Designed miniproteins, single chains, continued (2). Designs and how they scored, part 35

Each design is a single chain, and the fold is of that chain. pLDDT is the mean over its residues in the fold that is shown.

## One batch from the design tools (miniprotein)

Design m5183
Fold by ESMFold2-Fast:
Structure m5183 (fold): chain A 93 residues (1-93)
Amino acid sequence: LSENPEAFKVLSDAGMAEIRAGVALALYKRGAMSPEELAEELRELVEELRELIKKLREEAEKAEGFVKEQLETEIRATEELLEELEEKVEELE
């Protein structure tokens, strides 16, 4: 049975980026990260998320059934996170 390793790799990469964003925001809220450090981390994540959205869309067009549903769900989650991080960067600068 095909596992579609390319789709699962990009899903994993997207999930890791989401975890990194959550950790950075949590550290900032706890006072363990400066506004400047947060802005730098979020800028890097914004560029990574834009690339991941492109890859997720490419894999979603090739996928069917459950895998396609997971990719489409992750695209929406990643786009929402991207908007949140872009707004946060603007607030910090």
Scores: mean pLDDT 84

Design m5184
Fold by ESMFold2-Fast:
Structure m5184 (fold): chain A 75 residues (1-75)
Amino acid sequence: MDKELEERGVKLAEEAVRLFEEYKKTKDPKILLEGEILLGMALIILGVLKMLGEDTSRLEKAIEEAQKLLEELKK
């Protein structure tokens, strides 16, 4: 099945983390928005894979990292 899709989701979540870390330095709201968009795309991929009964452990971990960082930025 689509390990490619899971890998894409993980990459999207990893890029979101990178953008959120960059936002901490720059305070540029466009960078924050880009990270949120990428995280949203990763969440859609997670939902699809869960509906298909696939192992999502790696993707869930990557998304959790990104979500925790975003919560710190938005609180």
Scores: mean pLDDT 83

Design m5185
Fold by ESMFold2-Fast:
Parts: sequence; structure tokens; C-alpha cells
Structure m5185 (fold): chain A 88 residues (1-88)
Amino acid sequence: PSPLDIELDIHVSMIRMMLSVTKIALENAQKKGDEEAAKIYSEALKQIQDLLAQAEAARAARDLAKVQQIHDKTLEIMKKADEEVKSL
């Protein structure tokens, strides 16, 4: 693969990792009976799933700028979810 393909793969892999971390956070909130935290993580999970689909499409188009924007957006969503849960 080209250096561009490697960089695209890294960004998409990071988004997939963030999706997995959010799934674990949701499962942990549900296990604890924390309904407010579960709601926050559930909404974050839905948004990250949509962003991952967009990132896969951008990767297929070899659009590095788009993949980077989606990666940054995913980080924002995770940060906001974490801050909202910590505020409970």
C-alpha cells in the first residue's frame, strides 16, 4: 500500500477503536444501572457509528482531508460524552 493508504487506514482504525471504547462504556453504565450515563453513551455510540460509515466511504475515495475531519469530529463527540458523564 502507498503511504496515503497507510495514513487513511490509521485514521479509520482509530475511529473503530473509539467506537469499541464507547460500546464498553455503554455496557458498563448499563451494568451499573446508570441510566443517565447509558443515555449519553448510547447517543455518542450512534453518532460514532454514522461517522465510521462516512470515514469508510472517505477512505475508499482516498480523501485524507475528509477522513481527518471525521476523526476530529469523533474525538469531539467522545470528549463531550465523557465531560457530560463526569458532570452527573
Scores: mean pLDDT 90

Design m5186
Fold by ESMFold2-Fast:
Structure m5186 (fold): chain A 84 residues (1-84)
Amino acid sequence: MKIEKIKVPVLDVRQLDDLTYEVTLEIEGKKITVTVRAESPLDSLFALLERAAIEALEKLGYKVIKATPFLDKDLYVEAEVIKE
């Protein structure tokens, strides 16, 4: 079992309604858009980004061990993943 660290840039975050967001991520040079739903209007942006990154990575066949959003020079998620 090999755990890899992947940086997942967040390219766009669009609010569709009070609880629904589209998040566009870059994984392996591909733009992947996932729709995530907040449990409440008080859910943090970081919680939504974490969920979006997990969903996008699992869609590509990765098992996500950890996903952590960061805002430094850009907005991104650091993920620890396994690909079997």
Scores: mean pLDDT 79

Design m5187
Fold by ESMFold2-Fast:
Structure m5187 (fold): chain A 62 residues (1-62)
Amino acid sequence: ARELSEEEIKKIAEILGISVSQLKKLIEELKTNEMTDEKFEELAKKYGISVEQIKKLKLLLE
């Protein structure tokens, strides 16, 4: 998976409307878990963002 710079993390967090610390936790969850449809829905609810936004973030990290 691609490692994001601190500047990229700040920009993505701003776009998603979450904190940098929340985005870093989300990125770790995407790296450490096998992503199922149910897991995408859980993360979307947990972080207050759409499933589509999480899927786009996962593609960016590949």
Scores: mean pLDDT 80

Design m5188
Fold by ESMFold2-Fast:
Structure m5188 (fold): chain A 93 residues (1-93)
Amino acid sequence: SAAEEVGEWAKKKAEEVGWSEQADEVGEAAKRLAEGDKEGGVRLVGIAQEGYKQGNFQLPLMVVEVVARALEAAGKHEEAEQLRKELRKYLEE
């Protein structure tokens, strides 16, 4: 399913940014969000905050990309585009 593909992709993204120990959790949270479960999004934000506090500044960018793709898989294309637009605006400031 699209949600399972998002989960698997998110696991690999977490590994790429140094979150290998949490990759399974990131994948599960992304899959849940892609299925329409907002708790997946809450969990992803929590993981991003923990990584940021540990000095991993790549993690916030990865989480935004994961959330946007999961929202797209859940059919929430407008929400995904709004998130990407806000990130682009933030990076230009």
Scores: mean pLDDT 77

Design m5189
Fold by ESMFold2-Fast:
Structure m5189 (fold): chain A 66 residues (1-66)
Amino acid sequence: GMLPYERLPDELLGLLGRELVEASEDDPRKAQLEAQFRSLPEAQQRLILSRIRDPAQRAYLERVLA
């Protein structure tokens, strides 16, 4: 289970998802953001996905996890 103290606040989860989907493919930070997203526990990854309403952005994040 995810402990409350170990999870990112919902606001920061939304910001992380938005920063990642808004970064261009040539952005040197994109690889680091993708690695950070992949390093999160599944429960935190699911929370990020639940905060993304844009289907194209959500599909991108799901591909990052595949």
Scores: mean pLDDT 68

Design m5190
Fold by ESMFold2-Fast:
Structure m5190 (fold): chain A 53 residues (1-53)
Amino acid sequence: SREEILRTVQEAMRVLGDGVDRVLAARRAGASDEEIQKIYEETNKEIKKIFES
């Protein structure tokens, strides 16, 4: 349903926001480019799962 689609989009936006916060926190902590890349990959995988559910 349209309502289910909207919930899916909202969940994906929450995950994206969490991912951004994790990147910012990691950068402030002096994380490596490799660690930052892992956060991007984890966030992208979680978003993909939400849309494939």
Scores: mean pLDDT 84

Design m5191
Fold by ESMFold2-Fast:
Structure m5191 (fold): chain A 73 residues (1-73)
Amino acid sequence: DALREKILNSKSPAETFTYMVRWFRQNGAIAQRDAIMRIMAADPSITAQQLADMIKDSVAAGASAQDFTNRVR
């Protein structure tokens, strides 16, 4: 999966988020995108880098776009 590989090899939080949004759209996982935005809003101590690292770790662990919210908990 080209988009999954791009997420794992991303060099910045902005790049990670860009490929993540494309991957969610490709898989119809709009709710998962919105869940990530809620996580950022709920905890201002979470940096963009920390959130990007959580996304990359979940994707590396085999999270599907649809199951992403369950794995990020």
Scores: mean pLDDT 67

Design m5192
Fold by ESMFold2-Fast:
Structure m5192 (fold): chain A 63 residues (1-63)
Amino acid sequence: TERDQRLNSAAKAARETLVEAGLSDVADRLAAEIAQQVVDENPDASPEEAGRLGAERARQLAE
């Protein structure tokens, strides 16, 4: 579904961002939480937009 595409894009982008920030040990768990939140808050976002939002949220958490 479109929702699954958004979740996958957000999770992948968030995970990659967290790993690059040195948080690889929690990246999978946090990426899943970020993806769920991004998709729930932005139901009309494209998968590409969900990916950008996931990366941005992950970047904020890694600060």
Scores: mean pLDDT 82

Design m5193
Fold by ESMFold2-Fast:
Structure m5193 (fold): chain A 92 residues (1-92)
Amino acid sequence: DLEFLEEFFRYAYENMPEEVLKKLQEEATKAFQEALAKELSDEELYELHKEQVRAFMETVAKVTKEPELAEEALKTYLELLDKAIKELKEKE
């Protein structure tokens, strides 16, 4: 499934306008800079990351007109992220 996400992100990058990708990157960077300035907790940063991923997938769906593909990618990404977080918590 990591292979599916890699292929999906390559597809999104190739099929989305450079200006849209640049704006998404700038917005994500600004959000994380503000989060660092506000001293957000790890949990708050995790929630912020999930929101940013959802926003990215929603933009991909609108631009490519492939809402089902974007929704599948979002679900796969969030499932992998949740699994990784649980594995980290189980070690500590």
Scores: mean pLDDT 77

Design m5194
Fold by ESMFold2-Fast:
Structure m5194 (fold): chain A 95 residues (1-95)
Amino acid sequence: VKSLLQQALNAMKEGNYKKANELLKEALSNGSSMTESELPLLDELLDLAVKAKNSEMIKLIRELAMEVLKNSKDKKSILEAIGLILRAIGELLDL
């Protein structure tokens, strides 16, 4: 999963949003393996998706952060995942 998120990040940096979207959907299909270790990559992905004003990408990143939340057991990881989810929701409301 982390490899898929890294590939999605690289695709976004290249301006290939279609490929990034496909990779994020594939990562979401493996959502049970999403952990707090992916949160920094999701945060960077969200920054790029917001800059691109790509609502579909922001929604996918929100769903991935929700999978991290479901898999998180410690308070810090739970709060970090909630923060990312709330940021994604706020950005979607501004689109």
Scores: mean pLDDT 82

Design m5195
Fold by ESMFold2-Fast:
Order: structure tokens, then sequence, then C-alpha cells
Structure m5195 (fold): chain A 86 residues (1-86)
């Protein structure tokens, strides 16, 4: 990932985390983001998904209102998630 992509990831994650209708659960290298049936939360999930799909070190799977993120063994990407979710 480029520095610009990592900055976009941190920003998108922080916006999602700030929304009360978005739940973020971390299990090791797997992050699960679920949006409630709320227009703003669903828009934030879409925006996050688009950023994640641009990052080759991340595997993204969308299932309805849930996005499952699997982070590859990449230090810069792991640090970006740690910073955003702190």
Amino acid sequence: ASEEQLEALIEALRRAKADPNVQIIREGNTIVVTAQDDERALKLLEELTEVLESIPEVEVERRGNTVVIRVKDDERVRRAFEEALA
C-alpha cells in the first residue's frame, strides 16, 4: 500500500468507528465491521469497503451489512489498523 492509501484507510476507519450504528470487532488479523440498517452507517461501510479494496495487503469480503477484513502479514497495514482503532 502507498502512504496515501494508508492515510485514506485510517480516515475511513476513524469515521466508521465514530458512528454509533457501526460495530467494529477485532479478532487477531481479522476485523469485522457491521453497519446497522441506517443510511449513514451503510454509506460509511461502502466508503470503507472501497478504500479496503484498493489495498493489496488486505483481503475484503462483503456479506450484506458486514465487511470481513483479513490483514496480510504487513507491518505498515497492521500499524494503520492499530492507529485507527486505538
Scores: mean pLDDT 83

Design m5196
Fold by ESMFold2-Fast:
Structure m5196 (fold): chain A 73 residues (1-73)
Amino acid sequence: SSDYEKQKKNIHMEYVKNALRTVGDQTDQIIAAKQKGASKSELQKIDDEGKKQMKKLDNNTKNKLKKLEQESK
């Protein structure tokens, strides 16, 4: 239905907004760390944290889509 499609689009739009924010925050942290002479291990920790945040976002979005799919049937 058009309502289902609209809700699905809204979930995807929220995902894109959150993903862009996460990438932006990650980029800023890496730049700031490099300017302060951060070690390779410190840069790796920032990268690992960003990957964890993206995985959490992916899981939350997947759960929202599953719930919407169940409610549409």
Scores: mean pLDDT 86

Design m5197
Fold by ESMFold2-Fast:
Structure m5197 (fold): chain A 85 residues (1-85)
Amino acid sequence: MEGFEDLKEKGVKPIKELTEKALNSKTEEESKKLMEKGVEISKEKSEEYRKLGDELRNPGFYELAEFIEEEGKKSKEKVEAKLKE
């Protein structure tokens, strides 16, 4: 069974990879598409962890869900800032 640190890394890695691709994209359209995909993944992963928190009655999963959601939000803000340049 994976620990919280492993789950945190698994949740954040796709978001970070999509953020990096969005920031390095040559077109605004590609950057927006990658950003939207990263936000979608962050929301799906947060909901998955909240569900696990309910099923396993472990509040650590709610903290993990909030962390992943915040990472998705920061990613979106970073890409949007780049697109406004």
Scores: mean pLDDT 80

Design m5198
Fold by ESMFold2-Fast:
Structure m5198 (fold): chain A 71 residues (1-71)
Amino acid sequence: SAEERVAEALVAKYDKNGDGRLSREELIAALQDLGLSEEEARAIVEKYDTDGDGYLTREEAIAALVEAASL
């Protein structure tokens, strides 16, 4: 979908290490690029950070960004 393509592009933009993982801060910034407030972005990140380790897998980050783009 268009939302998934945008999500993949944002993950690539913010994944500075190229390992497919994003920190909470990097994902918050990507979500704000989609037009979310910091508060809205933080809520989505907390929902998808299942390990609570401060990092999200590529799959978790894409799912979060697709949810945001679908709002």
Scores: mean pLDDT 78

Design m5199
Fold by ESMFold2-Fast:
Structure m5199 (fold): chain A 68 residues (1-68)
Amino acid sequence: MKLPEIPEEQRKLAEEADPELTKKLEELAKQLESIKDPNSEEYKKVEKEMLEVENKILGLIFERERAE
């Protein structure tokens, strides 16, 4: 499995919108990298949380664009 990566430009927008969520995403990415077994429950849980946080950040960026 491959770690999703936020482009730098999107990361800056995310940090401006919600720096705490962006930090949480980075922490989840580090946890996922530390887990060696991709079939473990821990790996799947962290991966799902990471995707959820990423989607939430993207939603905040999209809402800002939508408001203009």
Scores: mean pLDDT 69

Design m5200
Fold by ESMFold2-Fast:
Structure m5200 (fold): chain A 73 residues (1-73)
Amino acid sequence: SGKQRLIDFINTFKGSSYSLEAFAQAVKRAVNEESELSEEEKQKLIDFVDEAVKNKVSLDDFIENLIKLINSL
């Protein structure tokens, strides 16, 4: 599924040296390219990503919470 593809992609960043901003850009691109997501689902994910960057959450917490959100869509 498109949700599983996103989760698998996001998990590749766990324990990486990526900055929050670089990770956020990669995730937003993957979300926008995923044809199996509705526009409402894409907007929810993008809003979450932008908020996580603003709040300067840790990369691992960002990954965990983003996967939880994707599974709730």
Scores: mean pLDDT 86

Design m5201
Fold by ESMFold2-Fast:
Structure m5201 (fold): chain A 87 residues (1-87)
Amino acid sequence: MSPEQELWQALVDAAARNQAEINALPADVKAQIGELLEQALRAISRGDLAAAIEALERVAKLLDEHGLTSAREAVRELIRRVREAAA
């Protein structure tokens, strides 16, 4: 599997594991997170790791503002993996 495909799968898996926490958020915040995750997936599929990191950092900030510690740590782990792939 390509590094980009591995990162894409890791993001999808992290979103699935944290779906219940995300679903408990206000509808507007949930929509923002969904849009940013879609942007990150598209960036990863294009090999644009810098854009993927930017989108994921915005997701982490929104999760942090709403106290979703588990989902936030999952996103931070993804950011670390994307940074390692970009190095």
Scores: mean pLDDT 80

Design m5202
Fold by ESMFold2-Fast:
Structure m5202 (fold): chain A 93 residues (1-93)
Amino acid sequence: SKEEQIKRAAQGVVRESKELIEQAQKVLDGTGKQQDVIDEAEALVVFAEELSRLTGDERVLRVARRALEQARRGNFEEAMREAERARELAEEL
């Protein structure tokens, strides 16, 4: 059903947001790699694009794309803030 597809996409956003935050924290702690943060941010965008297509709400997609931009720039604190916002929005669904 459409509701099950929305739930799966939202769960993907929540999972990838948490994984992005974990990898970004590892970089800040000196043990992680920027590429791992970028990889999680790219996965976050994929689920956010699916959620946007299913719901017509682009808010998650906009913050997911910002998280990816910040990750690519090496601004991990900003990437974490955008990922946390994506998680919060997806949990409302």
Scores: mean pLDDT 92

Design m5203
Fold by ESMFold2-Fast:
Structure m5203 (fold): chain A 68 residues (1-68)
Amino acid sequence: TISKEELAEAIEKAAGDEKLSAEELGKKIAQATNTGPGGGLTAAHLILKELGKEEASGKEAAEAVRNA
């Protein structure tokens, strides 16, 4: 299991400051965690729901993960 800090750092490095949709963010999370496409997409939807947004930068997503 990957820690929240490791996941947050991986997302921030992979996505940066670009605004990403749930699908795009899900792909970055799947690559960072070696999870299947469904796992990454589910995590992306949960992060965006917590932020109240349809898209987020890697930095915003990383902060949501750290605060979870």
Scores: mean pLDDT 75

Design m5204
Fold by ESMFold2-Fast:
Structure m5204 (fold): chain A 89 residues (1-89)
Amino acid sequence: ELSLLEFHVKTYGLTFDPAALTAFLATIPGIDEATARRIVDYLFENNLPISVGNLSLVPGIDRETAEKIVEALKKVVADPAALATLLAP
């Protein structure tokens, strides 16, 4: 099923501030700061949009963790105030 929020997460992912995105991911249950940094570094270094498939390519990230990340970010892109905190100043 096509989700506009999933499309927005994919589109905005590389426009997020890397440090802010890392801090946000570390707030997700089951993701520590080292794992969050690894995710952000991998995606930005490889120019990969944020999606379940691309997150699953990150070493140590399983598909269920990737789906949890996308769900959390869908809530952020649906909230203009939350979205603003992840975008670069």
Scores: mean pLDDT 77

Design m5205
Fold by ESMFold2-Fast:
Structure m5205 (fold): chain A 86 residues (1-86)
Amino acid sequence: SMANVARAASLAAKTAEHARKGDPEGARKYMDEAVKAVEEIGATPEQLERAREYADRAYEHALKGDPEGAVQAATEIARVAVEAGR
């Protein structure tokens, strides 16, 4: 649904915000919620796997103190949500 797409995008944005603050645990929490939103949209198994890979990458970048890398990965989760919702 469009509501789940909007939720995934919002959660990806919160992931980015927490990564920029140096809060990888907060980033992880919102990434997991974003992946859940992608699942709820009815994403294909391949799209869901890709979203999980981006979530793991965002967390890895946040842990390394690379907020830009985390933001890029989180944005890709939002892209998967948009694609799955079409």
Scores: mean pLDDT 82

Design m5206
Fold by ESMFold2-Fast:
Structure m5206 (fold): chain A 79 residues (1-79)
Amino acid sequence: REQEELDSLDLAHEVSSALIEAGASRSQAGRLGGMIFNTGLQKGSQVAQEIKNAVIEAAKTHGADEAIRVGEKKIAEAS
């Protein structure tokens, strides 16, 4: 339980850092990171990890706006 919370927090930090590097605001990065953290707590760390990987890939390949769109879509699909 505690380990899953820590892992989900680390995922949120990785996502936030990647989004900020891609040009997102701290507010946008924190919001999406928090949503991924909550998804990990509700649906499991595996789902959060998949969303994180997709967001980071999109941020590196297409930039922050696309990464945020991809993340929000995947979170909605997981809900």
Scores: mean pLDDT 79

Design m5207
Fold by ESMFold2-Fast:
Structure m5207 (fold): chain A 66 residues (1-66)
Amino acid sequence: IKEILLEFGITEEEADKIYNGVKLAYESGSKEEAIELAISMVKNALKRLGREDKIDEAIEKVKEAL
């Protein structure tokens, strides 16, 4: 998933933060909860970057990678 985030202009630092958050969610919740967290974090990152039009595409790719 990090590679996908980088393709959409999210920095390595932010992508690592998202990945680590998702990994922690796996151990404290279900895989479904981890996926929902990943989607939320990706949406927020892309909104911050002004790439709202890319949110749906990025989410689809992230879901395929998880």
Scores: mean pLDDT 76

Design m5208
Fold by ESMFold2-Fast:
Structure m5208 (fold): chain A 88 residues (1-88)
Amino acid sequence: PKQAVLDLVQSLAAELGFDPEEIQRLINGDPEIWAKLEKKDRKTAQTVKHLLQGIKNNNPIEGLERASEVSDPTTQASLRRLIESLRR
């Protein structure tokens, strides 16, 4: 579950044009990269924040559920499919 959530975070950030170094800094909580993400796409920033918070709290499924509440409809549908897959 944790690795699938990290892969999703990497995918979402890469779609917005972040390189692998910036994505690692984002995962590590770098405020400069977080500010850049929030300016670029606020909904994706909120989604990623919940995904990473779920990992930090050792509850990646709860992070996915909270992320689905704040994301756009397309991302929400993908998140809900991932939750169903991980609960099997």
Scores: mean pLDDT 81

Design m5209
Fold by ESMFold2-Fast:
Structure m5209 (fold): chain A 80 residues (1-80)
Amino acid sequence: SKRENLIVLLKLTKRYAQEHLDPESARQTVEVLNEAIELLKEGASVEDVITRIEKQAETLDPEAAALLKQTALVARNMVA
């Protein structure tokens, strides 16, 4: 399903952040993605979760913001 595919994408993005970003940017990214995964498992709309990630990215460190915005763009293309 689109929801299950999005959860997989978010889990892979968490792994990428932990391996490649600086510790603070990785922490911020993982926190946003953990919340997003929980919301998806609880039945929140895919569109709402993607929009939430985009909004949260605006307030974060540049590396976290860039990765989250890219992840949201990939997610929008997956669910279109």
Scores: mean pLDDT 90

Design m5210
Fold by ESMFold2-Fast:
Structure m5210 (fold): chain A 84 residues (1-84)
Amino acid sequence: SVEELGYKLGKLLAQGKIDEAAKLLTEHFGIDYETAKEVAIEARKLALQGKVDEMADLLTERLGISREEARKLAEGMYKGIKDL
């Protein structure tokens, strides 16, 4: 699911594994690696600040997915990053 993918991404972002998170984004959304890396860095920053709505906006814009899917992905990422 999109939430499950988000959770995986969130855990990688919590660990600072930006390259692994970027690779997962390229594999699932077909975006180029440089864009994926920028998204991973910015999503991590927003998630650490609890800015889930801004994460959803970022993901909608950069991944070209629906706002609904982006919201689920952002919620998953936030949960993953909070899970210590």
Scores: mean pLDDT 87

Design m5211
Fold by ESMFold2-Fast:
Structure m5211 (fold): chain A 90 residues (1-90)
Amino acid sequence: SETQKLILLQFRFLALRSELYLAQRWVQQKDPNAVQQLRSLIRDIQDLIKELKELLRQSTDPKIREELQRMIKELEEMLKRAQELLREAE
């Protein structure tokens, strides 16, 4: 169902939020793997944004659409932050 798809995407969103929090710490600690991990995180965020936008095009439920739009906006801000951290780590 559309609701089940949304729940799965919400779990992926929360996982990426946690990874971004960890990535900030890796950069602060000058972890040698920070650049590789940030590049992977950036790709995962971009992939999730794409999937959310695809579901948004298919959805007619106003509550689901509102939640998808909220997540997309937050992921776009997370993407900017991850890109800033990558520039700092390089």
Scores: mean pLDDT 88

Design m5212
Fold by ESMFold2-Fast:
Structure m5212 (fold): chain A 71 residues (1-71)
Amino acid sequence: SMKEEEIKEKLEESLEGLRELFEEDPEKYRELILKGLERGKEYVESLPLSEELKEELLAKLEELREEVEEA
């Protein structure tokens, strides 16, 4: 199984990539990103991670969701 550090790094990289896509073309990518973030939240909630790390990762997902949804 993936280590918590690897999971965190991969999620952070994915979120950075989604932010870049949104900045490039908000009209094209808004809906796709919002759906991806919803799936990402479900995925993180399903992982056997520490509560602290899980909360941190979910907070990062929610931050980007708010930025994309309200922009």
Scores: mean pLDDT 80

Design m5213
Fold by ESMFold2-Fast:
Structure m5213 (fold): chain A 88 residues (1-88)
Amino acid sequence: NFEKFLEALDKLAEATSKAAKLALEAGAIKTAFLIMAEGHDAAWRMSQGASLEESIELLKERVREGMEREGMPKDVIEKVLEALEEAE
């Protein structure tokens, strides 16, 4: 159903925008760009039949790995990942 797909995309877009904003406010510029890039990839996977839930979980894992590589504090990582979880 195309309408359900658009609703899911809107939820993904809202969650990734909130997460990226939180990263920018924390000064984590690289993390903000990572969230936007991985969010775009998640949207593409959903267009190929992946669920919103599956796409958010994979997005969270990729963002966590990127943030850990950058040495981001645990509280920043958790806050950003919680914002992504809001799409579910």
Scores: mean pLDDT 82

Design m5214
Fold by ESMFold2-Fast:
Structure m5214 (fold): chain A 65 residues (1-65)
Amino acid sequence: SSSHLIARNAILTYIKEHGYSPLDDETINNLVDAALGWRDGLGLPDSLIGPLAVMVADVELTYSQ
């Protein structure tokens, strides 16, 4: 749950800082799951959860959904 909170807060901050429209909870949860999936699949430390969440949000909001 702490990992989910870190990822969620990073995504919400990214959305706010870039002036994007608010996303629904389902979409935010999918982005959180993607970020944590990257962390787990690559064996990365928890310190990279925030950066991974930002990367996932950037791809989703800048390119294809």
Scores: mean pLDDT 83

Design m5215
Fold by ESMFold2-Fast:
Structure m5215 (fold): chain A 77 residues (1-77)
Amino acid sequence: MEALIEELASLIPDPDLAAAFRTALLDMVENREPAETVRDYADAVIATWLAQGRLTPEQAARLRALVAELVAALEAS
């Protein structure tokens, strides 16, 4: 889990946004939030940053793929 969250943060070019995303995902995982809630949060944030031009479509696609891995790992736990 933590390694996937660190990899997600590493793909975000803005260090403040990366830190905020990392902190939110770690908090949600530690609090045993449902995998669906984690996915919905991550998808909303990625869509917002893509719309704001903070991510390229390629960066957004990579983040979404890694979010799917995180969600699958949470569902398997």
Scores: mean pLDDT 84

Design m5216
Fold by ESMFold2-Fast:
Structure m5216 (fold): chain A 88 residues (1-88)
Amino acid sequence: LKEFPKETLEKAKKAILEVLKEEGKPIHYNELIEKVEEKYGLSRSLIRKALEELLKEGKVVPAEVDINGEPIPPSVPEEDRPYLKLAE
């Protein structure tokens, strides 16, 4: 993790968590990255690294169910990426 300072990653992690709290529902991986980039002006590389760290920490989890609680098949997302949500 020599590409970004720890403090910079922590700020990006907070930005991701704030966007997810505002959504209040599962959001597609790519849409989440775009919203954080647009709102906070962070680079996509930084957002991706911060998101990977949040996933490893279990603060953000893949939403394997839709808003109705139904399982999301692996082939359903248009870009073959999982939906994400706060672990809460």
Scores: mean pLDDT 70

Design m5217
Fold by ESMFold2-Fast:
Structure m5217 (fold): chain A 87 residues (1-87)
Amino acid sequence: KALEYGILGSIYFDQKKYEEAAKYFEEAGKEYEKAGNNELAGFYYIQAAKSYEKAGKIDKAIEYLKKAKELIPSKAKEIDEYIEKLK
């Protein structure tokens, strides 16, 4: 279930296992997207991006921020500012 992936992502993030955290947040985002919940899907893609940033995977962080921007256009400005900060 999407929520279970989100919880696992948070647990791995707290353990500083950032790449593992990112993968679980990705799965949460995908499941919420399949369910038609674009706001939660975008939220978890942002969490995946933050986790990839901490893992040093900047290109993947930007990729998931762009996915989140498509799903939650109301946050586009905030997401664009985050992408610029990563460059």
Scores: mean pLDDT 87

Design m5218
Fold by ESMFold2-Fast:
Structure m5218 (fold): chain A 60 residues (1-60)
Amino acid sequence: TPEERRELLLEMAEEVLKYINHLLKARYSTDPEERAKHLAEADREWKRAIELEKRYQDLV
């Protein structure tokens, strides 16, 4: 339904925004441990976004 498509699109957008936010935190972090933490969280969020994108593509 249009509502289901909208919800998946919004969830995907939220994960992409989290991904970008963590990449920015990693980029501007001077602490290598904090940088590694943000990169790990970004990787997790990117994988979630790709999973949601596949589900979105399956909708008519």
Scores: mean pLDDT 85

